Designed miniproteins, single chains, continued (5). Designs and how they scored, part 84

Each design is a single chain, and the fold is of that chain. pLDDT is the mean over its residues in the fold that is shown.

## One batch from the design tools (miniprotein)

Design m19094
Fold by ESMFold2-Fast:
Structure m19094 (fold): chain A 70 residues (1-70)
Amino acid sequence: MDLIKQLQETIAKIKAAKTEEERHALGAQLNQIVNKLTDDPEGKSALVQAIVDGKSPEEAKKIMEEAIKK
């Protein structure tokens, strides 16, 4: 899904960011993308962590969906 790919690219940019200002701006973009993918706080955290850990977009989506199960 295009949004998960955008999220992956944004996280990669955050890891490469050299300044607090860049990290903060990219963090705002990250939050906007995540909010478009899910409204569940557990799903948001699981999705971001999966991508940070190097999971594929497909695996990250599955991890998000499993975290949302209540």
Scores: mean pLDDT 78

Design m19095
Fold by ESMFold2-Fast:
Structure m19095 (fold): chain A 62 residues (1-62)
Amino acid sequence: GLAEGERALAEALAAARAGDGERGQRLGTMAVIHYAEAGADQATLDAIGRAVREALLAAGAT
């Protein structure tokens, strides 16, 4: 549900910022699934994907 999506997104961003790309991507995918199941629109799903990708890129650039 939405709460599970929010938790998964928070954990995905934390993992991505810590440089754990595999965990960040896996949890990011889970966040998208939970948000989609909760009825989130495509713009919201795209925003979640962008946030995780940007966090991973920022960690890799450091």
Scores: mean pLDDT 82

Design m19096
Fold by ESMFold2-Fast:
Structure m19096 (fold): chain A 89 residues (1-89)
Amino acid sequence: GEELLEEGERAFRAGDYEKAKELYEEALKILGEENAEVLLNLGKALWGLGKLEEAREYLEKALELAEKKKDNGLLEEARGLLELVDAKL
């Protein structure tokens, strides 16, 4: 689980958004579909790929989970990314 997140983040930082997406999807299967950090990172990778509708779906899920857990940092990041995605849709 955690190794896949680290590999995904490395791929994302290298600009390999397709590899990042695949690694984050595997991390989501292992860590559970309600992991807000994985959902946020998957949304970022999809945004990097220009898959804006899919990015929006994952970012909305991440935002809902961040609100429930009162994770202000993740909430602000997810909200900011959603505004950028919506501006391009």
Scores: mean pLDDT 82

Design m19097
Fold by ESMFold2-Fast:
Structure m19097 (fold): chain A 65 residues (1-65)
Amino acid sequence: KKEEELKELIKNRDLEGLEKLLEEYKKETKEKGSAPDPELFYKVGIAVVLLKNGVSPEEILKILE
């Protein structure tokens, strides 16, 4: 599901896709008054930071396990 989407975006180094996924989670949180998956939301944020700093997709996936 969204976790698989996150992994694919990391593998492809798709920063724009990761930022879009993060915005979708923010919208869902505001609409429902609670995060549907707060752990996944946090992992997306970390993935964006690590990828911007040139960390490899493989290393990011290990960190987020």
Scores: mean pLDDT 76

Design m19098
Fold by ESMFold2-Fast:
Structure m19098 (fold): chain A 94 residues (1-94)
Amino acid sequence: SMAEERARRVRLQLELRIMALIYKLYKNDQQKADELFEAAENADLPTLERIVAEKRKEMKENDPELYKIYEKLLSMPPPITVQDIKKLIEEVKK
């Protein structure tokens, strides 16, 4: 349904934005963060699915510590609010 496609798109955008925030706040990688934010804003649904899968794999293989942070953020009980994301990033940053 259209509602299911919309929910799927919103979830994938959230996943990319979480990755972008991790690179920005934990690694101070503003360029990588900007690239991920641009993809989240501008990509269509099939492109978002491909990019999210690709970036998850790259993060898991190349930055396993950042991938653990990403997985923890995604394991938060719904609904995931902006405040919840900020709090969890701060806890991980220590």
Scores: mean pLDDT 79

Design m19099
Fold by ESMFold2-Fast:
Structure m19099 (fold): chain A 59 residues (1-59)
Amino acid sequence: SKYEEVLKKFEEEIEEAVKNEELLKKIKEELEKNRENVSPHPGALKAFELIEEAIKKKE
């Protein structure tokens, strides 16, 4: 399942980003700014959800 590999990669990248406070803040700001402008594509929505979850867990 190629989709599963992509999700796992996202999780690993988010974990690394969380260790960098500056990068984490930038990701959070970009996520908020683009939330209304992103089309309701399932993949994009899932990626946003994973990023938000990772940020919330570390905050």
Scores: mean pLDDT 63

Design m19100
Fold by ESMFold2-Fast:
Structure m19100 (fold): chain A 57 residues (1-57)
Amino acid sequence: DAVARLEATVEQMVADGAPLSQVAFAYRVLSNAARAAGDTETAERWEKKAEEYRKQA
């Protein structure tokens, strides 16, 4: 599943110590791409993750 793989890749950035602002940006970009592809459910989930990481940054 491409969705699960992309999510795992971003979560690996967190494990590798990437800045949380960069993680939030990555989820925002992925959310926009999912919306463009018509996957509104995945887009909303990733948008919420972007906001959560942004608040932690």
Scores: mean pLDDT 82

Design m19101
Fold by ESMFold2-Fast:
Structure m19101 (fold): chain A 65 residues (1-65)
Amino acid sequence: EAWKNLGNVYFNLKQYDEAIKAYEQAIALNPNDAEIWSNLAVASEEAGKLNNKPNAGAYARQQAI
């Protein structure tokens, strides 16, 4: 949960790369938390928008479901 909360903080600060790293750590500790996977997908999609790389969001969503 600590990593998940950290990811949410970075996401709110629009630091999507850091949010993604925090969510990846959260998944390593709790891979069955669908909310972490969904948050990773959203953060990855937002990071992709900033870099004009839609594949980032698509990749995370594929891992979530």
Scores: mean pLDDT 69

Design m19102
Fold by ESMFold2-Fast:
Structure m19102 (fold): chain A 69 residues (1-69)
Amino acid sequence: GFVIKSEEDIKILTERLKEAELPLSEKERELLAIEIYSELYGEELTVERIAKVLKSRGVEVPRSKLEKI
């Protein structure tokens, strides 16, 4: 699995959020990538962990899109 371990991973997360076609603006994707980085640093990126972060922001996304992140 993908483990968040450096600030360069923010760019990777931003691109994955774009590829997942989330109902977010470009700026919102960048802010979300930073939030995921800060909350999940040193953790393996899982669908369950991403879903929890998105839910805290009031964003509900199908599992199929979460799996692309």
Scores: mean pLDDT 78

Design m19103
Fold by ESMFold2-Fast:
Structure m19103 (fold): chain A 72 residues (1-72)
Amino acid sequence: SLEGALEHLRAAEEALKNGDIDTAKEHIQRAADLLGNPNLAKVLTENLKDPDFALSTVRVARRAVEEALARR
């Protein structure tokens, strides 16, 4: 669900802020699965070496899901 994906994206943001890359990766994978977008997980995992980039990308994905939910 979009709500489930949003919660996992929020958890991924928190994990990235805390430097917990493994937890962030787990939540990113779950969000990607719920959104049907495996490329989201691929792009983010390939860029985890840049935590600021990863965090900004997760935030963009979260905003997109929030916008989709607001339009329902």
Scores: mean pLDDT 77

Design m19104
Fold by ESMFold2-Fast:
Structure m19104 (fold): chain A 63 residues (1-63)
Amino acid sequence: EEEAEENAKLAERVARLLAAMLAKGGKLESAEVEVLDANTAVLRAVLDGKELEITIDLSKLKL
């Protein structure tokens, strides 16, 4: 349970980096991260008026 909070903070950091990388290829209008469980987070972003949703597998991140 305590590890879930650390994973949530990590997911936010990873999502911010991904949002910055996505902005390199297009105009990023919004980005939000929702943590579903200790191993899964979802990034929802709007790029150039286009909505996209990316599932992040936290268990497979090499950290």
Scores: mean pLDDT 66

Design m19105
Fold by ESMFold2-Fast:
Structure m19105 (fold): chain A 59 residues (1-59)
Amino acid sequence: SDRIRERAEVVAFVSEGILDAALSFDDTPENRRAVEEARKGLLERSLRTVEELLEKARR
């Protein structure tokens, strides 16, 4: 649902700020790649978790 997506997007936005801050300590190509991979997974994991919790609540 739109609500689930919006929640996942907020979590992704906050997490992006944290990942960007992490790069300020050690900005290497390897770390940038690792951060990008983590960023890609954040929205998917958040969306999945929220969906699972909502489905469990309905059962």
Scores: mean pLDDT 67

Design m19106
Fold by ESMFold2-Fast:
Structure m19106 (fold): chain A 64 residues (1-64)
Amino acid sequence: FEERARRVLEAIEQGMKDPEVAEKALEDFRAEAKAINPALADYYVNVLIDEAFRLRREEARKAL
């Protein structure tokens, strides 16, 4: 899960240069979530995004 959240963070950062790359990465994560539980795919993607922001905050704290 944390590994997937880290990949989402990387995709968001890449989206600063190319939004299409970020959109594709998010869609890939959604496809993985749908394979597990299609009814909750959107929920899982949102949780991954939240976790990615949490990891960014945590990394910022550790850099201090």
Scores: mean pLDDT 67

Design m19107
Fold by ESMFold2-Fast:
Structure m19107 (fold): chain A 55 residues (1-55)
Amino acid sequence: EEKKKKEEKEQLKKDIEETLKENPVSNKKDQHLRDEILELSLERAKELKEEKKKK
């Protein structure tokens, strides 16, 4: 079930993002990872918004 996997991945991304927010990044590579997580979260939000507009 691809939809179920996508939902789980989104949940995981949000959980990671919150965890990173509580635990400050200590090195440069982690900062880059955080940026990617934020980008993916924003991309997902846009997808949900677009689907809502279609409906």
Scores: mean pLDDT 66

Design m19108
Fold by ESMFold2-Fast:
Structure m19108 (fold): chain A 64 residues (1-64)
Amino acid sequence: SLENAMKAGEELFKAGKYGLAVRAYEGALRLDPDNREAWRNLGEALDKLGKTEEAKEYYKKALE
C-alpha cells in the first residue's frame, strides 16, 4: 500500500539506507504519481547519495 511504502522509505532513510529508501519512495510514486511528499522524500534520499542534480528535479516536482 502507499502508506506501507512511505513508512518503509522513512524507516530506511532513518537507518541511513538511502538507496533502499529511494526504491521504497519510487514504489510509493508508482501507486500515487502526484504524491508531493514522496517526491520530496525521494529528492532528500538522492541528495544523501550525492545525486544532487537528480534530487533538484524531484524537489521541483514536489513544488508543483
Scores: mean pLDDT 85

Design m19109
Fold by ESMFold2-Fast:
Structure m19109 (fold): chain A 60 residues (1-60)
Amino acid sequence: MTPDELLALVEMMIGIAKAQGDTELYKKLEELYNEMRKAIEAGDLEKAQELFDKAVELFK
């Protein structure tokens, strides 16, 4: 999976949380999305994957 694909999946999760009215969930997902972007910009793909795994766990 590419870094851009990881970001796109989290954007989808944020959209679903917003549509469901889960304000706490979408805010937490937005925080993780911003941290993932910073990790990718720094070239830290391992960190980006760890943050993605946290987003998936929260979305369950």
Scores: mean pLDDT 83

Design m19110
Fold by ESMFold2-Fast:
Structure m19110 (fold): chain A 85 residues (1-85)
Amino acid sequence: SNEERKAEALRLVINARALVKQMEADPTATPEEKALAKRALAVAEEALIKLLEDPNIPEAEFQALIAEYEALEAEIVAARRARRA
């Protein structure tokens, strides 16, 4: 439903905002990790804005934005895991 899609997009925005704040407060975070976090926030915000402007956006278009967000999150997780090893 459109309510579920909005809730998902809002959850991603909240998560991405927290991640950006965490990265900017972490002196060990790399410029690359900070850039990935900011890009993830931009993608999450784009997904939310598109739903607010047009509730009839194609499911494929919405899922493509979610997939892009998840790919960026995976890159951040991989980079942080490599630093902990």
Scores: mean pLDDT 85

Design m19111
Fold by ESMFold2-Fast:
Structure m19111 (fold): chain A 71 residues (1-71)
Amino acid sequence: MTVTTVTVKATAKDSVKTATAEVPAGTDEVRIEAVNANGLEAAAAHVEGTTATLSIKASSEAEVRLIATSR
C-alpha cells in the first residue's frame, strides 16, 4: 500500500493554483484534506494514469492536501 501526498498553499488571493505529482499505476483513490480552509473557494483533485492533480481557488490564505492511495 502506497500513499502519495501533494500540498498546495495559497498565501494571498489566487485565481487558481495547481500542483501535480507522479503516483503508482493502479492509484484509484484520491481524497482532499483542507489544512486551512479560511480562504478556500474551491478545490478539485483527480488521477489520470500515473499523474495526480490538485487545483485550488482561494480568496485569501488556504492550504489543501491531496492524498492518493494505491495498493
Scores: mean pLDDT 74

Design m19112
Fold by ESMFold2-Fast:
Structure m19112 (fold): chain A 78 residues (1-78)
Amino acid sequence: DDRRTVARALVDSAEEALKAGDLELAAESVELAARALGDEEALKLARLAREKLKQGDLEGARKYLEEGIERVREAIEA
């Protein structure tokens, strides 16, 4: 399934971006993975992370990114 292959590459990218402290790239990668899978919950988590970034809440953004990455991983394995 091309969608799952793309989502796996994107969630791997999101995890590396998160480790590097690039929260904007992590949020973009989770959003793209969520769109590839059609997973509305992962998409919502990516958007919540982006809103936290706009507010300067880096810890809140990181929390939603971690949840979004986990959600994408679960959706790939479903």
Scores: mean pLDDT 86

Design m19113
Fold by ESMFold2-Fast:
Structure m19113 (fold): chain A 73 residues (1-73)
Amino acid sequence: MKALSLEELVEYRLRLVGETLARTADPAAQRALAEAVLRGFEADLSREKSLSPEERERLVEEFRRRLEALLAA
């Protein structure tokens, strides 16, 4: 099931990224990691033709906002 499974996958990915960011001392490396993870997530969702554009935009926006929150912390 795509919508629910993808939302749970977003939570799981954010948890792992947060853990990696906490272990990364270099702010430039933290930003680069966040950008790479976001681009990978966008690319994965863009290949999923069963998702509506609205659903993809919602998931990407949620993931982006939460990555920025992790970087700001």
Scores: mean pLDDT 74

Design m19114
Fold by ESMFold2-Fast:
Structure m19114 (fold): chain A 60 residues (1-60)
Amino acid sequence: SSTIILIVNTIVSIVFVGILLFNLVVMLFGSKMGLLTQSQALVIVVGILTNLGIIAFTLF
């Protein structure tokens, strides 16, 4: 039975969606305010891509 795994994956997916939105907001406002260096922008982009990958993989 994989019901517990399905529930856990759903909760994890929701948490990562929240983290994705937070990172997206930080990237948009940080970039506009000149608070982001190239290195910081790369880390945020990698974080966004990783979150998208986890969400997509978890839903399948």
Scores: mean pLDDT 69

Design m19115
Fold by ESMFold2-Fast:
Structure m19115 (fold): chain A 71 residues (1-71)
Amino acid sequence: AERKAAAIKAGTNALLEAGATHDQVSEIAREAAKAPDVETAIETMEKKARELFGDEVAQKVRDAARAAYAA
């Protein structure tokens, strides 16, 4: 729970920095929170970021979430 929550927080912070709205971030965080594990949560955030903002933002979200999970 702790590592998954940290990854979601880092991913959502990266989305906000990229210009995502609070509504978009809340939606993505809720979907990621439903994931059975941290890897699936990161993949969910990356996929949603790519769909809404493109590959560059998706990569930043993945990198931020993975860094938080590894710490």
Scores: mean pLDDT 82

Design m19116
Fold by ESMFold2-Fast:
Structure m19116 (fold): chain A 67 residues (1-67)
Amino acid sequence: AEEYLKKGEEALKKGDVKTAFRYFSQAAAEATDPELRAKAIRGLAEVYRKMGDTELAASLEAGADAL
């Protein structure tokens, strides 16, 4: 989970939104720790923000904050 989270963050830094989406999705799916899952979901929120879906991004951040 942590490795996928790191790869997602690196992809976002490079502007590779599609690769970041894949890695954050995998990190969220594999995370058994609520903190790691929250970080992965916040990464997905940032991906959706960069894609222009600010409503879905806000919803994902609220969900992560509830973990």
Scores: mean pLDDT 78

Design m19117
Fold by ESMFold2-Fast:
Structure m19117 (fold): chain A 69 residues (1-69)
Amino acid sequence: MEELRKKAERALEAAERAVEEGDRTTALVAIHELQEVVKELEKAGDLEFAKKVRERIEEIERRMRELGW
């Protein structure tokens, strides 16, 4: 569980940095990793943290849409 949370935090940082740098490919890879981690968190019963990660993914995806990605 803790390892999954740390993995999610690192992937979130990578996605946010990629969006800031205009690296669409890296951002998409990080989003994909985050979606997988969310599924693992939900399967493990960490629903509260999974919900927070989903909200952060939606926020990043919204920024990507604003950029025309």
Scores: mean pLDDT 82

Design m19118
Fold by ESMFold2-Fast:
Structure m19118 (fold): chain A 57 residues (1-57)
Amino acid sequence: NEAEKLEKEGKEAEKKGDLETAAQKYSEASRAYERAGDYEKAKKLYQKALELASQVP
């Protein structure tokens, strides 16, 4: 599943402190979950992406 792969990549980037990549991957995962009809996961990952992006100057 593309959405799950992107979410995992986001988590791995976040663990490494790469907040820019993590925000991008979570945003992409959110779109993929939305296309798959999983609106709850899409919303949570989108919010997480925004939070991480706000930490990247």
Scores: mean pLDDT 82

Design m19119
Fold by ESMFold2-Fast:
Structure m19119 (fold): chain A 65 residues (1-65)
Amino acid sequence: AGQLVELTYTGPVPLPLTDEIVLHPGERVRAVVLGEDENGYVTLRLLETGETVKLPRSLVELRPL
């Protein structure tokens, strides 16, 4: 079990997460936080696709839902 969050992408350019999903600056998606590593990455499960992605924590803002 992980925390349900609203993820806001804060990067300056579009970021492809998967072949189906590209995050644009200011875009918000719902996800479950699975973990954060010591290198500043967060692992998330995207709610709409069920896919697991790994992102730099510095490029995202996470708000608990």
Scores: mean pLDDT 81

Design m19120
Fold by ESMFold2-Fast:
Structure m19120 (fold): chain A 59 residues (1-59)
Amino acid sequence: SEQLRRELQELEERFQKAREATVESLRKAGLSEETIKQGLKVLDRLLEEERRRIRERAS
């Protein structure tokens, strides 16, 4: 559906902003660049699961 497509696109855009905010927050907390990079991978995985969840609900 068109609604599903737009919802996923908006999620992608919000993800990008959340990623930037997360990097700033983690640096503020004194975490290393390596740890920040690892944390971003976890965030990416959670986003992927959320996208799958949205599709499941729409089906």
Scores: mean pLDDT 78

Design m19122
Fold by ESMFold2-Fast:
Formats: C-alpha cells, structure tokens, sequence
Structure m19122 (fold): chain A 86 residues (1-86)
C-alpha cells in the first residue's frame, strides 16, 4: 500500500528532524519534549504496522519494522542523554 508507506516515510522524516534538533540542545526540558514527541511518533508507526499486518503486505511490514527499530534506538539515545542531565 503506497499511501501507508508514504505515511511511514513521513513519520520517519519527522522523527529524524526532532532527533537532530534535540542533539543540538543541552536543555533537559527540550530533550524531554523531544522524547515525548518521538514516543508519540512510535505509537503512530505501531498503528501503521498493525494495518500493514492486516493487509498481509510483507514488504511494507518489513519496511515499517526497520523504521520502528531505528526510532527505538533514537528514543534510547535521548533517554541516556536526559539521564546525564539529571
């Protein structure tokens, strides 16, 4: 499904932009806000994954799972950076 793939691509681009801006900040509150936004995008991506599974589109499932894995890594890095500022 091309529309569902485009939605996943858009979520990934938004996640990368949020993460890139967060890396420029040493402000704990800005990092926490970025983390919250990435967690929200992760939930949206998980919903798209469930839709892809209902469609049985294996290529789309694999694509969304790869993006989701990258997003989980970005979230993990921000959690570590926030902890350093505590």
Amino acid sequence: NEELKKKAEKIFEEAKEIYRKALKSDDKEELKEALKKLEELKKELEKLLEEAKKLGDKELINYIEEILGILELLIAVLKVEIKKLE
Scores: mean pLDDT 86

Design m19123
Fold by ESMFold2-Fast:
Structure m19123 (fold): chain A 62 residues (1-62)
Amino acid sequence: SNLEKLLEGVRSAAEAAGLSEEKIEEVEEKVRELAEKYGAGSEKTQEEAEKIVDEAIEENKK
């Protein structure tokens, strides 16, 4: 499904950036909420998911 593909991409990017399982789960939860609200295949869901992942990666660099 589009949601499964989106979540797989999010998890892969977060794991590659060295995020903890707890932080990955938080990011996945936010992405699932976006997919429920706007649709897993929507441009808005993809853009907002990318922002959430980028913010989590930036915070992890501290």
Scores: mean pLDDT 80

Design m19124
Fold by ESMFold2-Fast:
Structure m19124 (fold): chain A 70 residues (1-70)
Amino acid sequence: SAALAAAYLAQGTAAFNQGDYTAAIAAYTKALELNPDNATAYLNLGNAYAKLGDADAATAAYTKAIELKA
């Protein structure tokens, strides 16, 4: 449901703000399983990967966010 996807997105953002980037990635991934066209979730996923130093995963997520916005 849209409400469940929004709840996972919020959980991911809370984890990110606490510095738990692995928990943030898990929550954003669950949000995207429920709503694969969520550009905000891809942007946040990219930010979490960038914090972990995974440049390739960050770039892929950012590219997907841009594609969905266009």
Scores: mean pLDDT 87

Design m19125
Fold by ESMFold2-Fast:
Structure m19125 (fold): chain A 72 residues (1-72)
Amino acid sequence: SNVDKLEKMLEENKELIEELFELISKLPEEKRKEVMAKLQEIVQWAVETGDTEEALKRFQELYEEVKKILEE
């Protein structure tokens, strides 16, 4: 199952995912809403395609985006 592949990738990258959610929680409500929508798009794409390597890259890109928002 592509869901099982995604869950395994998320568990293997648990530190990145936990840090990403921690940073998202620090965002203003409007920015948090935008970032959560992008996160949902990555998850949906990963479930549809099973491409967990590309999904991980997108999570890493989202992490850097959130970090930049918080550093301004």
Scores: mean pLDDT 84

Design m19126
Fold by ESMFold2-Fast:
Structure m19126 (fold): chain A 63 residues (1-63)
Amino acid sequence: TLERARELLARAEEALAAGDAGAAVTYAMQSAVLSSVANDRELLERAVAVSREALALDPTAQA
């Protein structure tokens, strides 16, 4: 679970850096769910931050 959360967060950060807000939000939200289940607050906070930054770039980038 934590390994998957870290992989998803890394993908979210890469997507955000590439300007792909939709992919960044998708991966970040998946990472946030797994981080919450694993009770890893640092990963959760980072995933939420990436999601917020992606939505600031493209407000329509959500499911």
Scores: mean pLDDT 79

Design m19127
Fold by ESMFold2-Fast:
Structure m19127 (fold): chain A 62 residues (1-62)
Amino acid sequence: MNEETVLANLREGLEDEKKEKGLSEEAIEEVLAAAKEEFKKTKDPAAIAEAARKAYAEAKEK
């Protein structure tokens, strides 16, 4: 899976969360930024997903 596909799928899920739970645009950008940084380091889909989950958990607590 390439970077564009991973980020597109992640953004789709976050847009759904935004509609259902009122997730902010700022929170979406934080999750996407974390995924992009992890992709630069490892290109490992599991590591990218883990980084995104951590950023999402942090954003939800705001």
Scores: mean pLDDT 73

Design m19128
Fold by ESMFold2-Fast:
Structure m19128 (fold): chain A 75 residues (1-75)
Amino acid sequence: MELPDLEGLDYSIILRLVRTAVERAVESKDPEEVERAYQLIDKAIELARKRKDYRAVSILETYRNYVRELLEKLK
């Protein structure tokens, strides 16, 4: 399903939300926070692809890979 909260936002705001979620996940080391950050990044990548912003996709995929590695280390 579409993410109505992200679809109307400028990429700069989306990137700030992603960075904040990642920082919170790193600080808390809470698997739930890490999973939420991963889900937010995944949805942001979907939106960036829909907008054909391939530079944003590349940046967001770097964050997704980082959060995925963090999630694996917390298991």
Scores: mean pLDDT 76

Design m19130
Fold by ESMFold2-Fast:
Structure m19130 (fold): chain A 52 residues (1-52)
Amino acid sequence: MEELIRRALEAARRGIEALRAGDDERGTRYFNEAVRLLEEAGFVSGAGARPE
């Protein structure tokens, strides 16, 4: 799980960099990947997250 969180943060950072460069499509893709990694790790436990 530690690895998943770290990779999610890396993906989020690359998403931010892509958005700042004007690549909203790439940025969204990186953010979607980060969110999925966090959900897999069970980090985001809420109404929108997988309840495990």
Scores: mean pLDDT 72

Design m19131
Fold by ESMFold2-Fast:
Structure m19131 (fold): chain A 65 residues (1-65)
Amino acid sequence: MKLLIRASTPLDKEAIEEVVKKYGGRVLEFTDTEAIVEVPKEKYKEAKADLARLPGVTSATALPE
């Protein structure tokens, strides 16, 4: 499952990588205010919740596909 992470402030790349690796995923794309990450379907709800709680994050949305 791919997740799109958006923020109103610069994202903490290390914090995103830690959450994603915890769930056995990887970062596919990273910019200052957006990241696309891939996580296992079984873990995606927990990963989404943890990512949404990071400072400056405004949304964490599952991508179709």
Scores: mean pLDDT 80

Design m19132
Fold by ESMFold2-Fast:
Order: structure tokens, then sequence, then C-alpha cells
Structure m19132 (fold): chain A 63 residues (1-63)
């Protein structure tokens, strides 16, 4: 559970390579915890459009 939340927070990284690795690791999971899903929903309100798109894609796959 804690590791999934850490990966979700890495989506906010200014380093695109870190974001790519975090997204790939999240997409390799079979399911996300309720806490991770709730955090992704909060990221839909992010001022960064790249973060919003990544959160929406993950929620579409796991929600």
Amino acid sequence: AERQLELVELLKSPDPEVVEKATRELLALESLSPEALARLRELLASPDPTVRVAAADLLRRFG
C-alpha cells in the first residue's frame, strides 16, 4: 500500500524519466489500493496538465 502511494507521488516529479518509471511500475500492477485510487483522483485537480493526464489514464485502467 505505502509503495503504491510513493509511486503515485512520483508522478509529480519534474524529472520525466522518474515519471515514466513510476507510471510503468504502476501499470504493471494487477490492482491499486483504495488509498492510491483516492490520491490519483486528487491529482486530477493538479495545475500540471501532464500530471492530470497520467492520473486520468491510471484511473481509467484501475478504477
Scores: mean pLDDT 80

